# Designed miniproteins, single chains, continued (3): the designs that were tried, part 111

Each design is a single chain, and the fold is of that chain. pLDDT is the mean over its residues in the fold that is shown.

## One batch from the design tools (miniprotein)

Design m11850
Fold by ESMFold2-Fast:
Structure m11850 (fold): chain A 110 residues (1-110)
Amino acid sequence: SKQQQLQQLSQQRNQLISQGGIKHRQGDYDSAAQLYSQAVQLSQQMVQLAPDNKVYQLNLDLTTALLYYYQGDEDKAEAILEETAERLEKEGDDIGASLARMALGSMKSS
């Protein structure tokens, strides 16, 4: 079913993000970028399967920003997060906007 496909993609995406975080802590930014690139691809598939699900779109935006950050494109990572926060603020998604703002703050303080 569509729900089973989304559950499997979510589990795989979360595993890739977790592994990426481990590589980041080890200072292996190239491996982190590769893992986040795979997570972006899975997040894109989830958005395609459920285009009206704002949570999947937020997860795609956050993961894409992390990918650009680990590739050394900090300006593009920040731009994605700022655009995401502004869009969510306009839509009244205070929780989603807060998550994007927290991610942006973490990147600027790193």
Scores: mean pLDDT 86

Design m11851
Fold by ESMFold2-Fast:
Structure m11851 (fold): chain A 72 residues (1-72)
Amino acid sequence: MSEKVKKLLEEFEERVKKAKTLEEVQNAIRETLRKGADLSDEDRTALLKGLAEITIEYLKEHGSELAEKYLE
C-alpha cells in the first residue's frame, strides 16, 4: 500500500470519528474518493477496501443511534 493511500485512510478515519451525521460520513467518502482519483488500480482497490472497513465499523458502533435519529 502506498503512503498516499495510508494518508487518505488516516484522514478518512479522523473525519468519520468527528462525524455527527450519516451525511457527513457520505461527504467524507466522496471527498476521499476525489482525492484518490489519480491512484493506480491496486492502490484504488486498497483505498476502497479500507473505506468500506472503516465505514462498516462506524455503522456497527453508531448505526442504531443514527437510524433512530434519521427515522424521526
Scores: mean pLDDT 76

Design m11852
Fold by ESMFold2-Fast:
Structure m11852 (fold): chain A 60 residues (1-60)
Amino acid sequence: MVSGGEIEGDNGGGGSTKGNQSSSVGDSGDQGLSNARNSLEEGEKYWKEHEKERLEVRLS
């Protein structure tokens, strides 16, 4: 089947990161976002580990 008409035609015109800066809608998700997510996860892991240690101290 062929679902690629000029009706929408946005399949090749700025898909998220492929396009330039967003207009005013606010789709500012550059590569920095990816790094931020990883950093956040690392922070959560560190916090979780630290909390677990504190809990063990209390349990012991």
Scores: mean pLDDT 56

Design m11853
Fold by ESMFold2-Fast:
Structure m11853 (fold): chain A 82 residues (1-82)
Amino acid sequence: KTEELLKRLQEITKKAILELRKKKKYDEADELQNLALKAENALRNKDYETAVKYIKEMAKLAEKAGLDEIAEELRKLAEEIE
């Protein structure tokens, strides 16, 4: 349950960072990684409300960076956790 959510978050985060780095958006990649670590820590602590908050912030960052598909995947993950 929690392990599956962590794996999915990590896979989406990995794809997002690769795409941001390809676009030379290094500051956004660093910010996304920081948000992902906070979301992962919240999931590990079973603090689902905090995890959803950070995942939604990741989705907003991805959307602003033009990663619309990744933003949608993050929003869907947040909905599953709620």
Scores: mean pLDDT 87

Design m11854
Fold by ESMFold2-Fast:
Order: C-alpha cells, then sequence, then structure tokens
Structure m11854 (fold): chain A 116 residues (1-116)
C-alpha cells in the first residue's frame, strides 16, 4: 500500500483528534483504514477488536493514539521515506504523543487502571 497515502490519512486523523472532531469509534475506524493502506489489515482489525472491548471512551482514545504512534514509528524506522515524508511523520508522532499526554493527565486513573 502507499506510504504517502497512509501518512496523509494519519495527518488528517491527528488534526480531527486535536479538534475533538472524532469519537473513539470513528478514530478506530480511521486507524483500520490506515492499517489497510499499509498492507496490515489483519493486525489493524485485531488491534481495533481489542480496543473496542474497552468500555471507557477516554481509555479507547488513549489506546488508539498509542497504536497509531507505534505504527508510525515502525514506518519511520523501517520504510524508505523522502526527507519531507520523514519530517511530516515526526510532526504527526509529536502531535499524537502530545494528545496522549493530555488524555493521561485528564483521565489518568482510568487509563492507569486499564494498563496495570
Amino acid sequence: SSIREAIEKAEELAEKIENGEVTPDEAIAEFVEIMEILGASESGARAAAAINSIADPAVRMYMILLQLIQVLDYVLENEELSEEEREKLKEIIERLSRRADELLAAHGEAIRAALS
């Protein structure tokens, strides 16, 4: 699948998450599309199923952010990228990491309970 298309989709998803324009369920659906573009649809479906089993929407959003960060880090480390694509990926990862930190600060008890 196209790395450029996956990066563009990830950037759009990061923007929507930052602006509060997506529910956790919508973010999970967008994540599955990104994984399909990357040729990892089975792994994407498994991650989505695991996250969808979590009742707390803040925990679900936090978990999808962590999965996105892991996938984008993998792309950054293992794929041949242009310098422009590398810089964009780093920016997206920083934005997602900042949002994950905000969620952990606001919903830390629920998130820590789910992860411990």
Scores: mean pLDDT 87

Design m11855
Fold by ESMFold2-Fast:
Structure m11855 (fold): chain A 83 residues (1-83)
Amino acid sequence: IIEEAEEAVKKAEKYKEDIAKLIAEGTGQSFDKAKKEVDKALEEVKKMIEELKKNPDDQELQEQLKQAIKVLNAAVEQAEKAA
C-alpha cells in the first residue's frame, strides 16, 4: 500500500516536471488548471501517508489511501489528456 502510494506520488511529480518544461517554453499556460487538480490529489495522498505513519495498523486508513491513490492516478490521466 505505501509502495503504491509512493509510486503514484513519483509519477505525479514527474508529470509536474514535464508540465514545467512546457510552461518554460511558453506553450504550457493552459496546463496550469490541470496541474492544480494533480496538486490537490497529490496533497491528499501525502496527508494520508502521514496519518498512516501515526496509525500503521489502521485498516480503514489503508483502504482510504487506496482510494486516494486512484483519484491521484485519474487526475494525472485527465491532465495528460489536457496536453
Scores: mean pLDDT 70

Design m11856
Fold by ESMFold2-Fast:
Structure m11856 (fold): chain A 78 residues (1-78)
Amino acid sequence: SERELILAIARRELAELLDEFGEEEIDLDKLIAWAQENKAGPNVIAALEELRKERARMSREELIERGSEILTDLALKE
């Protein structure tokens, strides 16, 4: 389905972003600032900001799983 394709792309984009960031325990304030500096897409930044509303820190794995769902929902609203 379109959702499954977008979800797979979102997971890959977040994994690549986090691999470049280089941390396994993620401080979301630091990640958002770094992503903005490195010109990450607006939907990626919006997804990270939504995650930050819940808590300041999470693991790489949790961020990919939760962030990819948010990123997919944002992409489908366009």
Scores: mean pLDDT 85

Design m11857
Fold by ESMFold2-Fast:
Formats: C-alpha cells, structure tokens, sequence
Structure m11857 (fold): chain A 98 residues (1-98)
C-alpha cells in the first residue's frame, strides 16, 4: 500500500496522513487526529516555555479552525496552513498588546 511505502521511506505517521490527504486518500478521522497531535505539541511547547493562557488559547483557536476546514472539505495541508495562520495572527496581536 502507499502508506507502507511512505513509512519505508522514513515518513512518520503524521507525514504519511498529510501525503495521503493531498491524494484524497486519508480519512477525515485520521486528518483530525493529525491536527490534534500537531497543535497539542505546540501547546505543550508553549506550556514548557511558561507562556500565557492567551497564547495557549490562540493555539486552540488555530486547531479549531483547522478542524473546521477539514469538515468543509479542505485537505489536511490547506486546513493546517489556515489554522496555523489564525494561531500566528492571534499570538502576534497579543504580543503587540503586551
């Protein structure tokens, strides 16, 4: 299968699901699990850096936007880019407010 071939090439599970999503071959559930895993890693990183709750909330907003884009029929890569941009814009606004 293409999933096994990609894993043999050294792609991790999240990377495999992104590639399969671009080909229309990933389940909605697998795509949402990748979004949750990626944004949870970002949350964990910000928590370790003692970031404010407003920054954590911005990451969660980006995740929720990415999930909504998947439900709207966007592939994982496009959904992730949209959610990530919302997260970055919100964090930048918080940093400007001090």
Amino acid sequence: SMRQQLQQQGYNNSQVIIILSNQGNASISDQKDVVDSVFQSVIDSYRQSNSSQSVIDSVNTGRDVAIQQIDNGYNLDDAMQIGYQVMVDNINQIRQQQ
Scores: mean pLDDT 83

Design m11858
Fold by ESMFold2-Fast:
Structure m11858 (fold): chain A 77 residues (1-77)
Amino acid sequence: SSELEEKIAQVVLEVAEENPNVPASDLAQLRAAIEAKDWDGLMEILARILQGLPEEEREKFLKKLYERIKKVYEEFS
């Protein structure tokens, strides 16, 4: 449902906002994709962010993302 997708998208934005290495332009594009409910666009922007991060920061980002998305799924199972 759109509620689960919206909660996951919000987690992506929150994790990106917490990382000082994510450009403000990428954060703006994530917000625009969420407002448009463009989940394919959100995933493309997320992939670009991850590719732009240093390896150590990318691993930290993915760990935070995994842990928070897991909690969202636990609420819906």
Scores: mean pLDDT 85

Design m11859
Fold by ESMFold2-Fast:
Structure m11859 (fold): chain A 61 residues (1-61)
Amino acid sequence: GASLREEAIKAIDEGKTEEVLKILKQLIEEGHFKDAREVVAYAAEKGLTELALQGLELLKE
């Protein structure tokens, strides 16, 4: 949920791409799809296109 979303956003700001993907997978596994989508949107807004695309693929699977 919200706590993991905040952690992922902080990791994006810190450039920790691998950590973001790990948290994003955890959000999806736990069914927090809305929080996962917000993380992907934030990554896209920050210009992290590769990360945002990977996140979208995880959400569609």
Scores: mean pLDDT 82

Design m11860
Fold by ESMFold2-Fast:
Structure m11860 (fold): chain A 68 residues (1-68)
Amino acid sequence: SRALLQAALEHAERLVDWAVANRASQERRDQLIAELDAWYDTIAPHLSPAEQAELRARRAEMVAKLRA
C-alpha cells in the first residue's frame, strides 16, 4: 500500500544520496541503477497505475542523479 511504497522510495532515495555523497565509481553507479531497475520490476505489478507512474517518475530522478 501507500505507506510501504513511501518507505521503499525513501530507502531508495537514501541509497542514491549515499552513493553520490561517497563518490561511488561509474561502475558502481551503473550497478545501482540495475538494482533499482530490478526492484522496480519486482514492486510495480503490486501497485496501481497511478502509483506506478509516480514510482517511474521518482526512479527517473534517482537515475538522473546517479548519472550526473
Scores: mean pLDDT 81

Design m11861
Fold by ESMFold2-Fast:
Parts: sequence; structure tokens; C-alpha cells
Structure m11861 (fold): chain A 65 residues (1-65)
Amino acid sequence: SEIDSLQKEFEEYSEKAVDKDKVRKAAVEARDKCFTGNYETKEEQEKCVKDELQKVVDLAKEESK
């Protein structure tokens, strides 16, 4: 799935990140945002997870330079 693909990228790039604490903090904030929101459907929550996980993956890639 798309979320599974993003999770694998997150694991790969977070391991290579220079500031691992920054990446971990971003991941926690992303999770909190998606799981503390009032979502009407499971699909809306999954979209949140996908969008926020993509942002964290992008951050991990930047921190891996």
C-alpha cells in the first residue's frame, strides 16, 4: 500500500538522518495530528496519515544530506 511504501522510506531515511531527534519529533507530531482529529470516515484519517507521513519522509530525506 502507499502508506506501507512511505513507512519503508521513513525507516530508510530516518536511519540516515543527521538530526534523528528532529525527524522523530516530526513523526510524533504527525501521528498526534492525525489521531487527535475528529474524522468522519476512516478514509479521511488514512489521507491525513498519508499526507503527514509524506512530509516526515521529505524531512528525513532533507536531514539525510
Scores: mean pLDDT 76

Design m11862
Fold by ESMFold2-Fast:
Structure m11862 (fold): chain A 92 residues (1-92)
Amino acid sequence: KKAIIEIEVKGDTLYVKVSGTTLLTKEDAEELRKKILEAVEKYKPKKVVLDLSEVKEITGEGGKILKELIDELLEKGIEVIVKSNDIRGVVT
C-alpha cells in the first residue's frame, strides 16, 4: 500500500529505489522528496539515480512534486538519472 523508499550511497552517487507500489501518489512523492533532500544534505552526492522501475502510474500532484524535486537537484549541480519502465504517464 505505502511506497518503500530505499537509499544507498556508493561513492559520489545516491541510489534511490521506490518499491512496494505501482502508483506514486502526492504523499509518496512528498516522502521521496524529503528523504532525497535529507540524503543530499548529509552525503553531498554528485549524482542521484532514481529507480522508479516498479512505478507504473504517477498522479498529477505526485508528478508535479517529482518534477520540482528533479529541478531543485539540477539547480544544486547534481546529475539526475531516472530509471523507469514507463507504461503510463501522469494520471489526472
Scores: mean pLDDT 80

Design m11863
Fold by ESMFold2-Fast:
Structure m11863 (fold): chain A 65 residues (1-65)
Amino acid sequence: RRPRLPARQPLSVEEFDERIKKYAEEAKKNIDKLDLSTEEGRQKVLDYKAAINIYKTLEEEKKKK
């Protein structure tokens, strides 16, 4: 094993948008499946909501162009 720092991935605007869109769509589906009574479920909901909000912001920026 060789330890390596998790470097920032060089993503194009299109690639980043595609990834965040994909993640946001999965987040919308998974939020319904998450159990809010568990700590793990609550943490994941926060992460999913953040991804959805980021995607909405990107969509708004693209509409302006």
Scores: mean pLDDT 70

Design m11864
Fold by ESMFold2-Fast:
Structure m11864 (fold): chain A 83 residues (1-83)
Amino acid sequence: SQRIIDIARTFPGRAGQIIVDAARILDSNIQMAAMMFRQAGRQLPGRAGQIVQDAAIQATKAPDSSTAGRIIEDGLRQAQTQL
């Protein structure tokens, strides 16, 4: 999702790049993308990192990549407010 990639530019360090890479594979492999979003969350401080990790876990339960993308986008927007 282009929206996820645009949000990724606001995240510091390696986390932003991992989010971009995860967004590019989200439509083809939700499970792999979610693992990568969880890794990005581990690179982020405090509550921002926890929010991204929680969103990644919820995305694995989504019925399709569109729903997973919305869960990730909402989580990243919330995490951005904690940076």
Scores: mean pLDDT 85

Design m11865
Fold by ESMFold2-Fast:
Structure m11865 (fold): chain A 73 residues (1-73)
Amino acid sequence: APSSGEKAKALIEARMEELAALIEAGDEEGLREKAEEIVKEVLGEEWEKLSKEEQEKAVENLVGQIKLLAASR
């Protein structure tokens, strides 16, 4: 199975058109919402084991990763 980082990257790339549109529109809340969906999909049951603070940190980290990948296009 791919690592969680590889799985996250694949899901970001699959949703890149949607994510890039949100970045271009400056929709930070929409981008955060989509990042949360991706984190939940990557972690599955492990997401429910995280504290609220850890969940927020994971989402924020993924938002940074999405922006980095979008900037590399």
Scores: mean pLDDT 80

Design m11866
Fold by ESMFold2-Fast:
Structure m11866 (fold): chain A 99 residues (1-99)
Amino acid sequence: MSKLAAKFAAVQLLAVAVETSLAIGESEENIENEVNALVELAKEIMPDLSEEEKKQLIKLLERVKKALEEAAKKGILSEETAKKLIEKLNEVIEEIKKL
């Protein structure tokens, strides 16, 4: 497996980790740390991705955004924290679209 493929797999695992942490009601601090790790790794790999991989990454980040929005609606995550994390994900999605 290439180093890029390994990092892309790690991005997918981080997205699942965020969704799982939200589902089990883990601490906001841990959820923020997981989303920040996801954002940092996505930014690192995005210049080297194929067009198809970019589409997959956008879909993955949109899925995490929806999970954060639903968690805020359910009171699992504060609306302020959810908004901050969603804004970070939106910035990455827009950067990928410009590539």
Scores: mean pLDDT 86

Design m11867
Fold by ESMFold2-Fast:
Structure m11867 (fold): chain A 82 residues (1-82)
Amino acid sequence: SHELFEEIEKLLTRIVILSDDPEIIELAKEIGRLISENPNIPDEVLREVKELLEKALELLEQGKYEEAKRFLSEAKRLIEKA
């Protein structure tokens, strides 16, 4: 759904803005690129990705960078498998 793509893009932008960690910034950019390049990602996968990104954002706001990286890596893995 285009609405899910827009919501995910906003979450990724927020993650990049809040993070000073180059690895987190790179993961967020890669996720955005993969989503933009793959129009056939199922809506169920996009919803799971959105939930993982929302959790990563919460963890970043708490300063839990290593936990946030795990959620971002899982989101990227789900997109790559789709």
Scores: mean pLDDT 86

Design m11868
Fold by ESMFold2-Fast:
Structure m11868 (fold): chain A 68 residues (1-68)
Amino acid sequence: TAASRAQADADAALARAAIAATGRAPAASEEQRRVAREIAEKLREIGDKLDEALAEGDWELAAERIAS
């Protein structure tokens, strides 16, 4: 589905970014790592809400949940 493909692409991009960040920033602070985890969690929540809206066939609701 379009939703699962978009989420897979987003997850892959996030995974690549995390690997790159880990490799280049061994001295990253605890705060930097915490912020990265918070961003990942928020992206997962948005993905879940998008999947729900798309399953209902309501593309307007899906767009609203991405924007929020």
Scores: mean pLDDT 64

Design m11869
Fold by ESMFold2-Fast:
Structure m11869 (fold): chain A 90 residues (1-90)
Amino acid sequence: SAQEVLEQIYQQDYEFLSTATKKEVVNRALEEAGKYGNLSISQLKELANAAKEEAVKAKNEGRHPNIVLFYTTLGEFLQGLVDLKEGVGL
């Protein structure tokens, strides 16, 4: 599920994300979004919404600001892929 994918990223990348610069966090989110370029529009929407929900949850729970930035940026990049695919019929 989308939530399980995001939880795995959090568990695997937490040390990197919590110690990274903001630029490195944004670049890591872009790399992650790129892995999902071949997903359907519906799958990308599910993952984008899940990332946005995780960003809100992380902020409300007082998680590291870089974790909030990662999920927010990932959700924005995934939404960009949705918008591109819908606009060009991909």
Scores: mean pLDDT 86

Design m11870
Fold by ESMFold2-Fast:
Structure m11870 (fold): chain A 71 residues (1-71)
Amino acid sequence: SMKEEVRQLILEAVAHQIRAIGYLIDGDLEGAKKHLQEAIEKLRKAAALDPENKAEYDELIQQLEERKAEI
């Protein structure tokens, strides 16, 4: 279902954020940026499937893009 697809995309975005933190701890800035970008892409897909919550997804995407730009 669409709700299950949205839930899966959110879980994948969270998993990529956790991996990005791991790469930052290890000093791998390129690995961190790649996983932040994957998290952003998952949240963009979630926003498209769940437009009622688009503003919340857009805010999270903006925060992740800012974090990626700081690296």
Scores: mean pLDDT 91

Design m11871
Fold by ESMFold2-Fast:
Structure m11871 (fold): chain A 81 residues (1-81)
Amino acid sequence: SLADAEARLQKLLDKDIAQQRQAIAAANLPADIQQLRLQVVDLRAQSFELFARGDLDGANALTQRALELERQLAALEAQHE
């Protein structure tokens, strides 16, 4: 059912997000890089929830925002090398 699919999707998303947040926290990254990585994780999580609810336009907008931040993150990480 839709409700069963939504519940399972939410559980998998929550677990994946928790693991990604823990990995970022454990990596001892520079504060600016850590903040951007956490923001990307949050945007991708929100995009997935919107997609699951059938808001494809909202999901796509957040995915594009996450990609923009990932590009900014790559440039920032290059400065720290």
Scores: mean pLDDT 83

Design m11872
Fold by ESMFold2-Fast:
Structure m11872 (fold): chain A 66 residues (1-66)
Amino acid sequence: EAREVAEEIVRELEERFGFPMPSWKKLVERLVEAGLTPEQLREFYELRLTDPEAWKAWLAEVDARR
């Protein structure tokens, strides 16, 4: 389920940074509501770590489709 993958990603980030990230959770929830698949959510997380500029462009594309 896309939501479960989203929650896993948020949990990994919270564990890595050692504090809750409510704004990040809201962002991921928005992506799940936009209909992103588990594969797209994983790619989104990977892209955020490897290429922040491409990640930002993809986010803008998702927002434009809403």
Scores: mean pLDDT 67

Design m11873
Fold by ESMFold2-Fast:
Structure m11873 (fold): chain A 95 residues (1-95)
Amino acid sequence: APELSAEEAIRAAEGIRETDNPFKALGLLLAASTSRDPAIVPALREAIRSPNKVARLYALQALASLGTPEARAVLREVAENDPDPEVRQKARELL
């Protein structure tokens, strides 16, 4: 698939936070994960604040796909602080 621009990837990551539909979240995750630009990390950090557990899990996958030190720091923060133990466990597995 063609790589997304940083702007398109940021918009996709913001959509992960806003959606209650798991299929839409999957599409947004696939779009976000084509970006290798660290500028997406702030938008993914916002996505992990979603009240939707599925949206947070997809944001973790996008962060893991980036693999940058900044993305890894967000995964560590989720592993320690997320209210859901399954989300914390997933963040630990992706580190």
Scores: mean pLDDT 71

Design m11874
Fold by ESMFold2-Fast:
Structure m11874 (fold): chain A 85 residues (1-85)
Amino acid sequence: SVEELKEKAKEYAKLGYWGKAAEYLKKAVELDPSYETLKEAGEFLYEIGDYVSAAEFYEKALELKPEDEEVKEKLEEAKKLSGEN
């Protein structure tokens, strides 16, 4: 389930396996590309410093809810921190 994939991501993050945590979040998004799952995945990736992947998920979330100012702000910060501007 999406919840199980998110839990595995948290478990891998707790162990310091950031790459595996990101993989499980990406699988969760592939299974459930909802605004909620995209935003949650983006927030987690931002927290662990994967700004490139965080920006991708925030962009997808904004496609679904373009008026979310908090997600817009996080997207701009992720782009700056990724070094792509």
Scores: mean pLDDT 82

Design m11875
Fold by ESMFold2-Fast:
Structure m11875 (fold): chain A 65 residues (1-65)
Amino acid sequence: MDIKKATVEIVGGLLQSFGAKVTIEEVDGKLKITVTVETDDLRALAEEMGAAVEKHLGVEVTLKR
């Protein structure tokens, strides 16, 4: 079981449920998340969640508008 991948998918699904577009990619064994957000409140949430995922799981997170 890949807890890192499962956690990334859960975080992505949660952000999508709030109206963000999320793309999850795996490149050379590294997970990348791209999140597109249109509101400042959702962007702030995505930044906090992205920072936690980068710090604890070593996943690259990119935010777009």
Scores: mean pLDDT 76

Design m11876
Fold by ESMFold2-Fast:
Structure m11876 (fold): chain A 79 residues (1-79)
Amino acid sequence: MLEEARKLLEQGDELLKKALELKKQGAPNSTVLSLLEQARQLYVESLKLATEAGDKELVKQAQENLRKIQKLIEEVKKE
């Protein structure tokens, strides 16, 4: 369970990094948003698993990543 939560967090970080790289290269906002939304879903699942496991540190990391990804999605949506 903790390994799953951490793996989901890492996968979310990889998608976030890919989305930012593509945005820098001039990819369409729709493509960037798709990757950011996928990363957000991974962070939500990671948060759920970390909460069920009672790992307060992973919960905090997932919450911080979720807050950052939501802010980025809002910024990209404003175009």
Scores: mean pLDDT 84

Design m11877
Fold by ESMFold2-Fast:
Structure m11877 (fold): chain A 90 residues (1-90)
Amino acid sequence: SERTVTELVDPVAGLRETWTIDLAAGTVDGTGEGAAERGTAVPPLTPEERAAQAAQVRALGDAMVAVAEKAGDAAGAAAVRETTAEWLAA
């Protein structure tokens, strides 16, 4: 099965998020860093870093949508599209 863990830095909040993605199951579980992580100096993303992360998020979102649609999970596919679009809009 295709399972991966990826880290995203929220470009607006500057917080690290850890996503555990199971592409075979079409699931994603995200854990946002709490207030304690904000105490750590996390530099803001450059436009180049944001573009690289956006490409990765889009690729993972597309893969999860494909898996969900193949499994007949239209609601899950829609949820992944929405979450991906929200992240990319930030």
Scores: mean pLDDT 61

Design m11878
Fold by ESMFold2-Fast:
Structure m11878 (fold): chain A 94 residues (1-94)
Amino acid sequence: SDLETIKKLNEEFAKQLDTLLADALTPEGQAKIKELALENAKKIKASVSFPVDLEVSADMLEMAAEVSLEYDPNATPAMVARDLAVAEGIRAAK
């Protein structure tokens, strides 16, 4: 199913993002995260049979990052910076 394809791609993507968390506040880390997010979003869009709203996906991730920063005591600046970079990469795929 399309949802299973999205889940598999996102699981692979999340594993790659974990390796970049330590560098999420660096320009190099930000660039790599944005590139990975762009590639992942393009793969999802190309692999599913239904239209994917990449803007909504990016907006939801930005909202989640902002909420985490305000309400989650375990949220770090690096985690928030990573998620914001992912959102920017997703937007670049549209």
Scores: mean pLDDT 78

Design m11879
Fold by ESMFold2-Fast:
Structure m11879 (fold): chain A 74 residues (1-74)
Amino acid sequence: STMQKLSEEQLKEEIEKFKKWFEENKDKFTPEEARQIEELLEKAEKSKDLEEAVKYLNKAFQLEVRSQLKNLAA
């Protein structure tokens, strides 16, 4: 449907936006955290199921937030 295509386009835009931010801030993550975020973003991009793609993107955001909070607490 048109609504589903619009959601797919918007999701792709959000993934690209997050990837750009992540590449610019990659040094703020441990190598392990960076790999996990990269893997989740790749899974989100490759997913044909919008619900699954959103799930992976959300997990990437959770890891980003967790890493930032850990750095602030240290």
Scores: mean pLDDT 77

Design m11880
Fold by ESMFold2-Fast:
Structure m11880 (fold): chain A 73 residues (1-73)
Amino acid sequence: EEERRRKAERYIELGEEYEKQGDLERAARYYMLAASYSRGEERSRYLRRAAELYEKLGDTETAEILRKKAEEA
């Protein structure tokens, strides 16, 4: 359980770092990885953040899929 939480924290850190650098695609991928190691509201939050980044990249289909997954989480 603690190992899973640590992995989520590291992926969030990497996602924030790449977002800061303007690498939105890599940032979105790390937020998706963080979501896979998260549950409940935290999982939904990271999926929505990844969806926002894909929308900015013009990948509207992936953004829609991630928003639906966030609602199911």
Scores: mean pLDDT 82

Design m11881
Fold by ESMFold2-Fast:
Structure m11881 (fold): chain A 63 residues (1-63)
Amino acid sequence: SERELGLKQGQIVGDAMRLALFNKASEEEIIEYVKEKTKDLTPEQQEELLNIVKEYLEEIKKS
């Protein structure tokens, strides 16, 4: 269960980063995507994933 959850979370983050780097999606579009894909997770898990994605987006902006 935890391993399956970790794989799902990793896939969502990976897909969000592909949208940012290769599809040139806006930050708003990426955040909406992550929220939609994490609706079945707990609010805490969803917030944690959103924070991870936002940190990566800030790193991209600095580059």
Scores: mean pLDDT 77

Design m11882
Fold by ESMFold2-Fast:
Parts: sequence; structure tokens; C-alpha cells
Structure m11882 (fold): chain A 66 residues (1-66)
Amino acid sequence: MAEEAYEHARRNIAAAKAVSRSDAALTALVTEAGKAAAQHDREAAKRAIRENTDEATAERVLAALD
């Protein structure tokens, strides 16, 4: 369900953000991924992640969403 998909994505990205600490790009990433998850659009979420952060941070967030 959209609500559960959004909650799961938000939680996993929050965990990744905690590892990265004070990364402002991760805040934008959390917002973008949350919106995409709520719309049941995993492809848009992955695209937003890669567009809004560097490769290393994107890999951490995508691993958390695995």
C-alpha cells in the first residue's frame, strides 16, 4: 500500500541519513523518495535518489531500500 511503502522508504532513508549525519542532500532525497513511493513509482524514486545526491550516498540509500 502507498502509505506503507512511503513509511518503509522514509524509515530506511532516515537510517541511511543517520549514517551520513548532516547531509542536506539526504533531506531532499528523503522527500523525493517518499513522494515517489506514495505514488507506487519505484523507478521515479530511484531516479530522484541518483539525481539529488552523489553516487556514494545514492548507493547507501538504494541499499537501504533493498
Scores: mean pLDDT 60

Design m11883
Fold by ESMFold2-Fast:
Structure m11883 (fold): chain A 61 residues (1-61)
Amino acid sequence: MKSKEEQIDEVRVEFLREFKAKLDEIEADPSLTEDQKMQRAVEVANELAEKYRKKLAEIEK
């Protein structure tokens, strides 16, 4: 059985992997300008922060 600390670390690793994957997708999009890519990256960061905040809350019950 994983400790809460181990589950939190796992969530942090998943966050970093998903964020990198999303950034790679944004960088690969030829329809976006540099400014639009930056804005989209900020939006993705905020979306993932909320998603992973919920996951952490479930673990810390």
Scores: mean pLDDT 79

Design m11884
Fold by ESMFold2-Fast:
Structure m11884 (fold): chain A 70 residues (1-70)
Amino acid sequence: MNVLERVRERAGEDGTISLEDFEAILREAGLSDERVERVMARLREVAGEDGTVSLEDVEKVLIEEGLRRV
């Protein structure tokens, strides 16, 4: 399953996605709770005060966690 394609489908017109929607996509992709929490912790560090993250930040974190093809 391509996590990045699912993120793009749920992203807003401004190219951002909420942390809540992204967490749901990771869980639907079959990631363990431990892995989801690790990815989400990293994204919270770069998230805006409104709780959204850019598609570029998502892609970077997915690459760093080895999840680019999940």
Scores: mean pLDDT 74

Design m11885
Fold by ESMFold2-Fast:
Structure m11885 (fold): chain A 82 residues (1-82)
Amino acid sequence: SNKELAKLAKKLAKEFRKLGREDLAKLFEKLAKLFEKGQKLSDKQLKEVIKVLERERIVFTIEGREDLARLTSKVIELLEKQ
């Protein structure tokens, strides 16, 4: 759902900010606001965001940050259901 997607995007933004990943934190804060308004991403935007998340999921897995890897996977799953 858009409400769950917005909530998880906000959580992911906070985690990226804690990691010093300011650009990603800002990206997911903007996405959370869009989802709160019930706005959908275009197919091109959706594919690009999923690519970013897949890359970050791999990074989190390599770093042993399993909770963040799982959070990222759940956001991808919800985006694909959009």
Scores: mean pLDDT 86

